# Ledger of designs, part 13: designed miniproteins, single chains, continued (3)

Each design is a single chain, and the fold is of that chain. pLDDT is the mean over its residues in the fold that is shown.

## One batch from the design tools (miniprotein)

Design m8451
Fold by ESMFold2-Fast:
Structure m8451 (fold): chain A 72 residues (1-72)
Amino acid sequence: GPEEEARRARLEAGLDALHEKLVQRIKENASKYKGVTEEQALATVERSRAAGRELIDAGHEDVIRGVENELK
């Protein structure tokens, strides 16, 4: 229903916001670690985003709650 679709849209926005924060943090940290490239850091963050979406789709409330907290 509309409420479920609206919640899914908010969770997608939350994942996008979290992804942006993680990209920034990883790039900052990558500069401190020898042998870690921005490409490797971005690939890691992308995998984390995909895993988060999968857990949301599976109905894992702890993950859903965490993502919703990013939207506050």
Scores: mean pLDDT 72

Design m8452
Fold by ESMFold2-Fast:
Parts: C-alpha cells; structure tokens; sequence
Structure m8452 (fold): chain A 85 residues (1-85)
C-alpha cells in the first residue's frame, strides 16, 4: 500500500468522526500528502486527482456549503500544483 493510499484510507475512516473544522484541516493535510507523493514520483497525477475527488465526494454530505467551497478550493489548488510537477 502506498503512503498516499494509506493517507486516503485513514482520512475516509476518520472524517465522519471529526468536527467540520477538523474535516477541512484533514483534507488539506491529505492534499499535501498527495502533492508530495506525485513530486517524489510515487503517485501519478491521474491517481492523485482521483484520490482528491474521492475525498471531496466523501465530505459533500458532511460539510456546510461554506466549508465545502473551501475544500473544493483546496482541491483545485492541489490539482494545479500536481499539474506543475
């Protein structure tokens, strides 16, 4: 199992038990891990983008519209960084 897959699995398991603020913070940390793994050549850009999208979908029913917009903004910034690698 890759560090990226481990991070995603841990995020998905823990997200429903966290406060909304901690869910957004956990997503930001996941996004950083995914960008780092792509930079190190351990994860493809396509796989990283799919992992980000899966995490966003998991948060949609849990977050307010405001927090979801922040998560979507973090995801787009991470995708931009991934495309620059």
Amino acid sequence: MTDAQRALDAFLARAPTLSEEDQVNAFHELARVLVSEVREGKLSPEEAEKMLERAVEALKPLLSEESLREVERIAEEAKRKIREI
Scores: mean pLDDT 85

Design m8453
Fold by ESMFold2-Fast:
Structure m8453 (fold): chain A 75 residues (1-75)
Amino acid sequence: SLLDELQRLEERLRELGQQLRERNPEKFRALAKELAEEARRIAEEGLRSGDWEAMLERLKELVERYIARVEAELA
């Protein structure tokens, strides 16, 4: 299900985020702030429109993008 996919992606992002925090705490803080700001905007738009399916899909894409960004920083 979409929720199971989101849970797995969130767990992966948390694992990668911990590694980034240890290697480069300043970069971790910058990316965490950007992620939080983008996630809030998606949630606010979803609440306003009532399109929860579109909101969840955008949140999934957001998490996938930040997984890729964190992986690039760890390379």
Scores: mean pLDDT 86

Design m8454
Fold by ESMFold2-Fast:
Structure m8454 (fold): chain A 55 residues (1-55)
Amino acid sequence: MEKERIVEELRRVLEEMPGVSKEEIEETVEYVSTLSVEEAREVLERAKQLLEQYK
């Protein structure tokens, strides 16, 4: 459940980023789903930081 929530939030963040294709989002989500909860959270944190730079 925790990992699924992180992956879902990551998908949402990536969808908001300009220049990221649907294919890249799906590939990233698939990759992150194979990671540990801790590693998945690190990817999400990084994605959020990148998105904030575009806002």
Scores: mean pLDDT 78

Design m8455
Fold by ESMFold2-Fast:
Structure m8455 (fold): chain A 64 residues (1-64)
Amino acid sequence: FEALKQEALALLHEALERGDEATAALLASSIRQAVKLAEQGDLEGARETLERAIAEARRRLAAS
C-alpha cells in the first residue's frame, strides 16, 4: 500500500509540473479516497483505488 501511495504522489507531482489539472485532481482525489478506505479497514479497496488511478494517470501523462 505505502509503495502504491508513494507512486501516486510522484505522478501527482509530475501532473502538477506539466499543468495537467485533470490528472492531478484524479490522483489527489484517489489518494484521499484510498487513505479513507484503508483507515476503515478496506485495504483491498484502497489498493484497487490507487492501482486504477496510477494506471489512468500513466496513460494520460504518456499521451501528453
Scores: mean pLDDT 81

Design m8456
Fold by ESMFold2-Fast:
Structure m8456 (fold): chain A 73 residues (1-73)
Amino acid sequence: KKKKLEELRKKIKELEKEAAEAYEAGDKEKVAELVREIGELLGEYFVLETGDESLKEEAIKLGEKDAEELLKA
């Protein structure tokens, strides 16, 4: 369990860095895609940590909402 949480944290950090670089480049579509991926990984992280499946759905939904707002801006 701990090793999987560490791997998820590392992957989330890498995606956050890619999202920041895409944002600097003005690539809103890529930022939106990466934000959705981060939401999915955060959901997996919280489910593994807490055992609460509902947190995965909430994390994914939040990521999709943020991505939609970024595309409109």
Scores: mean pLDDT 78

Design m8457
Fold by ESMFold2-Fast:
Structure m8457 (fold): chain A 69 residues (1-69)
Amino acid sequence: MKKAEELAEEMSRRAREFAPRALAAGVRPEDIVEGTEEDARERALELGMSEEQAEEVAERARRATEEAL
């Protein structure tokens, strides 16, 4: 299984739990989405994934965040 898929699933799970709590705490939706996307992309690149894989991980984390808001 691709490591990118595994990371995307993990980051999406974290985003779904984090986003509604951050929103309830008064964090702006745009900041939550941007922060989650950036963290996911950065994490993928730090783990040695390609730019293409990092973008896939970031996109899935962003989607999960938007769906949780």
Scores: mean pLDDT 81

Design m8458
Fold by ESMFold2-Fast:
Structure m8458 (fold): chain A 74 residues (1-74)
Amino acid sequence: SAKEEALARLEELIAELEALREKETDPQRKAQLDRMIASLRAAIAELRAETDEAAVLSMARVLEGEVRRAIEAL
């Protein structure tokens, strides 16, 4: 489903963040990555519980953009 595809894309972002965290040596950036991963995991759990697919797709799109922008700012 479109919801499952959107959630899968967010899970791919978690994998990308975890890979960045593994390579990171700066304590401040590592802490920032840990916060981003925790935030995204919580958001995915909320989206998974949501029954309105259109709302999930809208929220997932915004969240993907926010995470990508945050990664660029690291």
Scores: mean pLDDT 87

Design m8459
Fold by ESMFold2-Fast:
Structure m8459 (fold): chain A 59 residues (1-59)
Amino acid sequence: ADPADVEAEALLAFGLMHLYVLNDPERAVELLRRALELARDPELRERAERELREAEERL
């Protein structure tokens, strides 16, 4: 297991909570950008990229 991917998954989860539950796209963008920086798994990176675009569209 890659510890960077574990941290990226946690950041993705918190980013999604801010985006979809708390309606805080500014915080979601910060968390999702950090998730994308750390993510090494290509599927995780693709998901972080898609959710980041969605968060940026809500700014």
Scores: mean pLDDT 85

Design m8460
Fold by ESMFold2-Fast:
Structure m8460 (fold): chain A 91 residues (1-91)
Amino acid sequence: APASTADVELDVPIKPGAAADGDKVTVHVWVETADGVGSAVVSLEGTVKDGKVSVKATVTANAAAGPATAHAVASKDGEVVGEASAATTLT
């Protein structure tokens, strides 16, 4: 199967009251193609600032180059505190 990468940059909005500025959260980042092929999950530590966490990750999928959706889920102490998705491109 062809392998392709996406450089993902996402601002993950934090749910009101779920985390405060300066709190550390774990962000899980992955991509999914329109054909339902998912990448491996990349896990990053981020710090909440201005009600959001900004993450940058390179994600690899066993899929051909083309359009995909990037997903990010932020968690604190085992609870989901924020999520985001955006269109991306595998190259």
Scores: mean pLDDT 83

Design m8461
Fold by ESMFold2-Fast:
Structure m8461 (fold): chain A 60 residues (1-60)
Amino acid sequence: SEIEEVLEEAKKKIEEIEKEYEELVKKDPNDYKGLKKLAEEHEKVVEETNKKIEEILKKL
């Protein structure tokens, strides 16, 4: 389904951000600027995913 595809895409993006977060923490746990950037990227993925799902639901 279209919703399943959107959720799978979001899952892959979030997993990539989580991996980048783990690597950043291991290299420099005090890189607050880098951590903030990753948090903003995560928030953006969630926002975009919610908008896509809402748009699909409006068509049903």
Scores: mean pLDDT 84

Design m8462
Fold by ESMFold2-Fast:
Structure m8462 (fold): chain A 62 residues (1-62)
Amino acid sequence: AVEIRSGTYELTFESEEEARRFGEEAARQIEEEVARLGAELLSLKVTVTGNKVTIEVTVAVR
């Protein structure tokens, strides 16, 4: 059976530059980890607002 899992994560950083850098790296790391686990990435949204990063992810797991 295929299971759909969704998660939302919010992280606050000391600076806007750190938040932006983390956001760029987070998308890549999430894609790599999902592929490594054999899951399917259905949706990934990374939003940077000031020093806050919001990650919304949905995956399909067999």
Scores: mean pLDDT 81

Design m8463
Fold by ESMFold2-Fast:
Structure m8463 (fold): chain A 102 residues (1-102)
Amino acid sequence: VTLTQSPSSVTVETGETVTLNSTSSSPVKSMYWFKQKPGEEPEILIYNTSKLAEGVDSRFSGSGSGTNWTLTISDVKPEDTATYFNKTIDGNWGEGTLLTVK
């Protein structure tokens, strides 16, 4: 399975809501979402498509089914500046979306 994330990069202002998209080349049962800052390990945000990982801010939400997947971040903060990746349970990773918050 190939995951295509769009856009590849996006810049938003503090307080806005942003939606990050991904399409899978074949239907997948569930999706994970991760946040990664340079020099750090990936942090899990979402598991089982729509479930928040423990300790993750409720501003993050996931949705999707079949081949269409989304991560939504509401009330964005400067600390949300990172690359966001989706991942299947079988270990297929998207190429990431770079989010910049100004």
Scores: mean pLDDT 89

Design m8464
Fold by ESMFold2-Fast:
Structure m8464 (fold): chain A 59 residues (1-59)
Amino acid sequence: MSDEYAEKLKKYLTEVYKIPELAAETLVEQLKEGVISLEKLKELLEKYYGIPASEISKL
């Protein structure tokens, strides 16, 4: 995953959806480290924060 995509995703989660910065940072770091897949991240964001997977795919 590119650092540019990770920063864009973090800003989108915190600025648009108002997710707590620490939660967004932790999820993005886990994705960068390969601890979770992009598909798992989409599942978690939809389940716990109500963010449609399609919105994440647009980034």
Scores: mean pLDDT 78

Design m8465
Fold by ESMFold2-Fast:
Structure m8465 (fold): chain A 55 residues (1-55)
Amino acid sequence: KEEIAEEIKEIAKKLGYSDEQAEGIKESMLEYGSEEGLKRGLEDAKKALEEKEKS
């Protein structure tokens, strides 16, 4: 769970979120997120990163 949240944080930073915003996303995911929710969030984040890189 922690590793997935950390990966989402790193992707958020690559997407242009500030360090503060990315940390907030990670903390929220760890505190309130389910394992399934984190996995879906990671998939969505990776897709967003791919779209940004293609642009």
Scores: mean pLDDT 76

Design m8466
Fold by ESMFold2-Fast:
Structure m8466 (fold): chain A 75 residues (1-75)
Amino acid sequence: MSEEERQAALLEMLKQMSEEQAVLFARWEASIMSPEELRERIRLLERVLARETDPEVRAKIRAMIEVLREALERR
């Protein structure tokens, strides 16, 4: 899949999730990803956040980024 297809799929998923569900999903991702994969995922989320105008979706993306950054900083 292209990066744009991945971004579209992520946005569609986030629209259907609560903020709490998005945080739990990010924690699960952090538990299985390498530090390099975590950095790549954070970059993807930051690019999506830069283009998103819906404040609820933006809040979910910010919460996910914080979880992934905390996981990266711990190790």
Scores: mean pLDDT 80

Design m8467
Fold by ESMFold2-Fast:
Structure m8467 (fold): chain A 93 residues (1-93)
Amino acid sequence: MEEIEERIRSLLQEAIDLLKKGEDIEKLNKVFNELLDILINEYGVEEKKAKLIVSIIKGLILQGKSVDEIFEKLKELLEKSEEELLKERDKLA
């Protein structure tokens, strides 16, 4: 569990760094696909819900949120229903 947390934090930092540099959409998409995989396989999140969570995280990164802020929000999002996640995503559009 602790190793998974550190991996998520590392992936979030990589995504932030890639976005700040304006670099490589392909590499950025790969980072988000790894986050999606962790949510589905390690946390047992249903695919549709996991995709919504990743979409919300992308929005938070674009808003300039820190790794710590995004990770804390991720813990909240993991406990939300699909309907609540749709509302959170729409706030970031």
Scores: mean pLDDT 80

Design m8468
Fold by ESMFold2-Fast:
Structure m8468 (fold): chain A 85 residues (1-85)
Amino acid sequence: SNLERAEELLKEAEEALKEGKYEKAVELAMEAAKLAFSSVPSEKILQAIGLMLRMIGDLLDAKNDEEAARKAIEQAKELIELAKK
């Protein structure tokens, strides 16, 4: 399922972060977030949009690549959790 793939991509993002591959970690976390978003129930779509906008804002406001990667991973986790409910 899209959620199962999102969880796999999130794990890959966390490993990329551990390896100092921050750009790859952001790319993987964003792909995970997109897949999770596609699985969100219609009644939660506004909350999901809010989380996606927060992710974009966090990436733009990040002081360094590591901070951007960590924030992208956390927002992807929150979006996956929203999609499971």
Scores: mean pLDDT 85

Design m8469
Fold by ESMFold2-Fast:
Formats: C-alpha cells, sequence, structure tokens
Structure m8469 (fold): chain A 78 residues (1-78)
C-alpha cells in the first residue's frame, strides 16, 4: 500500500521524538503539543481512515505527555 503502516509510523515517531528531545527547546515542545492536538484533523485531510487517525492521535498525545514529564518545571519556568 502507498501509505506507511501504523507500525512504521510509530517507529518513525519514536525516532523523531528521541531526536527532538535531544535538541528540543520549550518552544518546540509547545509546537509538538499543537501538532498532537491537530493530528486527527490533519490525518483526516490526508485521507487516513478514522480508526487509524484516532490511534495515531492517541499515540502522539501519549508521547507528548512522556516528553513533557521529562522536561522539568525548571526548563519551562520563566
Amino acid sequence: MELPSVEEIFKETEEALEKVAAEATPEEIEQLRYIAENAYETLKELGVPEDIAKAIQEAYRRLLEAAEKKLTAEELRK
């Protein structure tokens, strides 16, 4: 199929998360939050089936929560 599999998307997302976490600024973490919130709508516009779009959105939210927990309040505090 021309669309990547759910497994491939999860693997690429994990690799991207590790790379972003190594170099991410607080501003970039806020961008990731925005992407996670809008992932479902974006995937639907790309023609991804609802079940897959929901699963990917939930995965993004869980990954974002884990990344945010790794950033201490010290990193985000101004």
Scores: mean pLDDT 64

Design m8470
Fold by ESMFold2-Fast:
Structure m8470 (fold): chain A 62 residues (1-62)
Amino acid sequence: MSIEEAEAALREALLAQGLSEEEAEAAVRTVRSRLRAQGLDEAAQAAALARAAEAVRAQIAG
């Protein structure tokens, strides 16, 4: 999964949870900024964003 695909997956999951487009974009930017600050490469950032999207979807499904 590319970083762009992972960001889109997280954004879509947040929108499905009921966040606005602005809230979802802000959350994705915050998560990505945090991952960059940790020194993760793009593949590790994409994996972390994908896991975040899965966690959000799990909350909706529960």
Scores: mean pLDDT 81

Design m8471
Fold by ESMFold2-Fast:
Structure m8471 (fold): chain A 57 residues (1-57)
Amino acid sequence: MSKEERAAESIRILALYKGGVTLSNEEIQAMSQRQISEKTGLSVATISRAYAIADSL
């Protein structure tokens, strides 16, 4: 699996638990971090952290 898929999976989980929003991995990969933030209510910093954590796997 690609690092971007791992990052998208992490963000999808955060969006569900913190924002109550269900997004697909494809939707997350197609959007900028700011667009994800606006749609999910997560901060850009939280999204950036999720990407960094996924990249370490």
Scores: mean pLDDT 75

Design m8472
Fold by ESMFold2-Fast:
Structure m8472 (fold): chain A 71 residues (1-71)
Amino acid sequence: MFEELVQELLDIVKDNPEAQRLVKEAIEALKKGNLDEAYRLFKEAVRLIPDKEKQVKAFELGNKLIELAKK
């Protein structure tokens, strides 16, 4: 589940190197237990997505990843 959401989010940002970098940094922050930093990085990545529908989906995926990390 976690890995599936990560891959889906990376697929959304695949054509934007900066957004992809921010997503990868956010995932590393989640792995370190730094939820606040991960949330900040996800928001920065979402801001860089030009398509509004993909932007909403990416924001939802980021929130789901943070919720799963709170286990």
Scores: mean pLDDT 82

Design m8473
Fold by ESMFold2-Fast:
Structure m8473 (fold): chain A 80 residues (1-80)
Amino acid sequence: MVDEIERRVRAGDYEGALALAGRLSPELEERIRAEIERAKAEGLSPRVLAELVAYTVADYLGDVTSATAYALRAIAEELE
């Protein structure tokens, strides 16, 4: 699930990613929608956004190891 949502965001398929997030939780979908809109306003790259969204989903699922990995990848992408 996390990998599929991340892949959709990276490809620019935001509606597909939101649909999958909504199947897990309406609250998760709202969080991701807000994150996408904030990223658009800030001019954040789709690559960084994909890693941040993957972090949010992994964190929601309680997968601390994957959440930490995605957070570090988002920071690395931002620093490039």
Scores: mean pLDDT 77

Design m8474
Fold by ESMFold2-Fast:
Structure m8474 (fold): chain A 63 residues (1-63)
Amino acid sequence: MEAEKLTEKAVEAVKNGDFEKAAQYAHEAFRATPDEDEEKRLELGRKVREAIEEYIKKNTKPL
């Protein structure tokens, strides 16, 4: 499986509020990414984190 596609699925799951699926896809994406490829692992984590932050911003009451 391609880490890139799994990362996209994780982000989509976060956008839908399905954090269980998001965690599963993110885990599979990390497994598909080589251990020496720190840049790809950091980018994956960043994309998932940004999706979570966007979900919180849209689904939490403003100040």
Scores: mean pLDDT 74

Design m8475
Fold by ESMFold2-Fast:
Structure m8475 (fold): chain A 74 residues (1-74)
Amino acid sequence: SAADLALAQEAVALIRATDDALAAGDVAAAQAQVARLEALRAHLRATSDSPLAQALAERLDAAVAEARARIAAL
């Protein structure tokens, strides 16, 4: 659906913003983006059971775990 596509685009933008913040060493910005990724994941799991939404939620889980590990190393 158009809504699922918009959520996928938002997820890609947030993942990129998280990577940019981590590359810059900006812990506060990285933490803020991780919180947004977690909120998007919670929204997807609450509002859609489509295969696309489930795959997107799994990708967001992986992105959050990776970002948290990288923040801990900063």
Scores: mean pLDDT 83

Design m8476
Fold by ESMFold2-Fast:
Structure m8476 (fold): chain A 84 residues (1-84)
Amino acid sequence: SAIDRVIEHLEKAREALERGDREGALEHLEKAREEAEKIPDPHLRTATIRLVEAARRAVERGDLERALDLVNQAIDLLEEHKKS
């Protein structure tokens, strides 16, 4: 599903952030944003894109801790939706 593909890209972004790999994190966040546009639920889609964009901006500012927090929030949001 689109949700599963977004989670996969976000998990790769999280791994890159944990290594301090800003370039890798930005690449995976961009792929997560593109796949998030395919999420059928408009509320979930908008919320996910907003978190991914906030994480991207945090990476660009060098705030990797904040970026990691935002990526984890996005993963948690998507995982919670899958339980519904």
Scores: mean pLDDT 88

Design m8477
Fold by ESMFold2-Fast:
Structure m8477 (fold): chain A 82 residues (1-82)
Amino acid sequence: SPLNQRRIRLGARAGVLEIRLYELIKEAEKKGDKEKKEKLEELFERVVELSEAIDRAETEEELEEHEARLRELEEEVRKIEK
């Protein structure tokens, strides 16, 4: 179904973001950047929570809200990464 396809795609995007954040957290830890590490860990927790919400989503409207939140998190990570 279109709903299941969208759920799978959003879940995959969230998973990619989790992997990226984990790598960034480890880099910040190696550099001794405590403040950056804390900020990245907070974002990681938000992405994990969103991934779980995407998996549980039963409606197109819920997935649309989750997609908007995912875009915001992707942008926040982009700003920190560069």
Scores: mean pLDDT 88

Design m8478
Fold by ESMFold2-Fast:
Formats: structure tokens, C-alpha cells, sequence
Structure m8478 (fold): chain A 96 residues (1-96)
């Protein structure tokens, strides 16, 4: 819930055009929950908005590797193809 609160705070700052404060709030969300995919996506978008393209690219690479690692872990646990996954594993919103 605290990670979600920081992500929501970042969204508020972003809607106000306060991109630097939004970036800090998203980074705080990720300090609490490093696998928070929505916060990674929001951070990438905010970094792109302020022209920090190198930092945005690094963050996108982290997100890609994290998604790949999670998919590989699920396959190793005997989880079948995408169609066999429960919605709460596929949809992050259902964890909050």
C-alpha cells in the first residue's frame, strides 16, 4: 500500500507538470516494491517527458529483464502458457 501511495503521488505531480517531483515519487515506490511494473512504466514516461533519455533507456532495460525473470520463474514452477495463468498474476491492479 505504501508503494501504491508513492506511485499515486507521482501521478498527481505528473498531472501538475511537476516531473522532477513525479520522478522522485516513482523512485520511492520502486525502493519499497522493486517489482512494481506500473511504477517502472510511469518512471520511464516521466524521464522521457523531461528528456532524460539515457536514464529512461536504462530503466526500460531493467523493466524488460524483470518481466523476463518473472516469466522464466513462473515457467520453472510448472505454470503453463499465458491462457492458464490466473487473472491476479496477469493483472497488477488485482494485488491492490
Amino acid sequence: SLALAYNNLGNVYKSQGKYDEAIEAYKKALEIKPDFLEAHNNLIAALEAVGKLDEALKEAQILHELQKEKAEELLKLGVGPKESLPKKIVTLKEYF
Scores: mean pLDDT 78

Design m8479
Fold by ESMFold2-Fast:
Structure m8479 (fold): chain A 58 residues (1-58)
Amino acid sequence: MFRRIQELYERGEQGDKAALQQLAELSRQLAELSRQMGNDEGARSAQATAELAEQRLA
């Protein structure tokens, strides 16, 4: 999961909008799962990644 998110981020940096969309979706799902598991740090990190990807799409 985490390496996939990093790969999507790197492709998004190169202008791959589809990668940014997938990054936002996966990061939001990861944030939800992390909250359910009590991993507050993981949830905050995943949420920040989703927001960053959404900003780059705008």
Scores: mean pLDDT 77

Design m8480
Fold by ESMFold2-Fast:
Structure m8480 (fold): chain A 69 residues (1-69)
Amino acid sequence: TEEALRRAQELFNEAAKAYRDGDWDKAEELVQEAARLLTERAGVPVDYDAALESVKRAAEQGKPVLEPG
């Protein structure tokens, strides 16, 4: 399970970078892979929506927040 946790963290970091680069499709795929590894190999069920929000927030730390005026 430790290897699955490590790989999931790597995938989440890659997903955050993809979000920062504007590649939403790639970011979503990476989050899905990370969640799958956590659920199947570590026995930790993961909420995809919550995981996506966490990655999006991490990506926002590397980019300015854009809000409509």
Scores: mean pLDDT 69

Design m8481
Fold by ESMFold2-Fast:
Structure m8481 (fold): chain A 74 residues (1-74)
Amino acid sequence: SMMAMEQAALEEARRLLEEGERALRASDFDTAIRLYEEAIRVLEEAGSESPEAKELRREAESGRHLALLFRDSA
């Protein structure tokens, strides 16, 4: 069902965000950027406009922005 596919995408996005956060804390900025971009892609492909999907996308965009700033400030 569409609902089950959306839930799977949200869980995958959360996993990618957690991995991105770990990479960011390890100062592995290129890995963090890649993981956040993957999370954004998963959420875009799901096409969900739910508040949960929008929150996860905002977190992924924020994490990507932060990782880019830290990489470019080195």
Scores: mean pLDDT 86

Design m8482
Fold by ESMFold2-Fast:
Structure m8482 (fold): chain A 99 residues (1-99)
Amino acid sequence: MVEEERMERALELLKKIYGLSEEEVEKIREIAKKIFEKLKKLLPEGLTDEELGGLAFSSVLLAYYLLKKGLKVEEVDEELIKEASKWLEEKRDEIVAKA
């Protein structure tokens, strides 16, 4: 429930900031769900609702980054996460201001 709300919130923000079509939003949602499940399996059990919400939000942003770069979910490794994190840090003020 919290994960779904956070994922939809992130999708709404990306749509608002970048003028995404409904088709692009649906593609990002599909990729984000796959990323979220992959990352959730790598993390300890017993994550809080806040931590799960944060992971869901980050999964949407990473999905957008992958779509923009033409990359696949299978290509998500430590280096790509580092690059995506740098991009997100550079965009954080813009994203927060548009929230």
Scores: mean pLDDT 72

Design m8483
Fold by ESMFold2-Fast:
Structure m8483 (fold): chain A 61 residues (1-61)
Amino acid sequence: SSKEKEIEKLEVIKDLFEVAIETEEYLLPLMSPEEQEKAKKIIEELRKKIKELEGKIKELK
């Protein structure tokens, strides 16, 4: 159904954001203090987006 397809798409997007967080965290020790601050903000924003996606997935179930 369209509902199941929407859930599948949201789960894929969530997985992509999780990979992006892992990449930023991996690179964090190699960054300057200013770059680390920017990367931490990106990680925070991505974590927020993941929570929003999890909320949407729950709404659809």
Scores: mean pLDDT 87

Design m8484
Fold by ESMFold2-Fast:
Structure m8484 (fold): chain A 90 residues (1-90)
Amino acid sequence: MSKEELEEAKEELGLSEEAAELVAEAEEHAQRGAEAAAQGRYEEAARHLEEAAELLERAAELNGGHPELLRAAERARALAEIAREKAAAA
């Protein structure tokens, strides 16, 4: 995310500064995971998506169990599982 997009999301979602930083880190991991999956590097993709999910879960906890962050974490977990299945098949 750009710094401006992060600040806007922080205001809209009511995130603390610490939670916003965790979300930004999760976004970087999600992007790396997507790039790895596009290149067929599914084990690497799974690791990045798992890190993204953990960071989003921590951000949600800091913000009182924020539902949108928990949903984002669940999606990252699901994508990581798909990537693991593809890695195991290769």
Scores: mean pLDDT 80

Design m8485
Fold by ESMFold2-Fast:
Structure m8485 (fold): chain A 82 residues (1-82)
Amino acid sequence: ELYTFKPALQKLLQKLGVTESSLTLSDAINALLSWATENGLVDYETQTIHLSGTELGKVLGVDEIHALDVELIKELLLKNVA
């Protein structure tokens, strides 16, 4: 299924290189994880993602270190669906 996200998240996704107005959850998750990896925010050894102090963390409503969990990222994205 395709999802349209709330304006704040949609603008952030555009800054991350996403040009589509509607995305699958898999495409949205991949875009976020690719950006986080490129910015050194993902630690695969400890399986953690560091969103503290980032614009992405602020938009998603998280500003802490979290376990790297695709289901958690999916839930955060679903809370930001328009």
Scores: mean pLDDT 72

Design m8486
Fold by ESMFold2-Fast:
Structure m8486 (fold): chain A 50 residues (1-50)
Amino acid sequence: SALDRAKEAAKKAVPIFVKDPEEQERYLARIDAATSVEEAKAIMREIVAD
């Protein structure tokens, strides 16, 4: 589904942009809890933002 693809993209971004293991776990939990493509994309934007 589009939601699953958006979540997969966000999860792949986590270890690239987020170096702290505890922060990685918090982002992964937020991604798993996302119920819409828009929410998953918003989380990914936070991960890749300066």
Scores: mean pLDDT 83

Design m8487
Fold by ESMFold2-Fast:
Structure m8487 (fold): chain A 64 residues (1-64)
Amino acid sequence: MPISEEEILRSLGLMYVGLANILESQGKYEEAAEMYEKAAELFEKAGDLEAAEEARRKAEELAK
């Protein structure tokens, strides 16, 4: 099984999305937005532009 850097970055992005969801449930919207921004960067590096756009959109919603 070849483990690519892109696959690792995508997995890390998903972890940050999970953490952001937990922070949202705690009312920590600013911290959740930061986690979504990190997830977006990781998805972008992984070449998953659609996931990156969704994460970035969510970060912007929470920063309002």
Scores: mean pLDDT 82

Design m8488
Fold by ESMFold2-Fast:
Structure m8488 (fold): chain A 72 residues (1-72)
Amino acid sequence: SMAEERARELLRQIEATAEYVKKNLDKFSKEELEQLKEQAEAAARQAEELGAEEAARAARELAEWIEEYLKK
């Protein structure tokens, strides 16, 4: 179904983004990291609406990782 295809693509995009961001946290400004966190939180909500548990979890973990970095 289109929803299953969307869920798979969303997970792939979130995982790729998380890998890139985690490797390059020090290269982003505070403003850019805050924006990325908001985007990750939005992606988590979208994944939850699709029933994509893995994607939702990956997005939440990314948002949490960014939040922890910003507190340093």
Scores: mean pLDDT 84

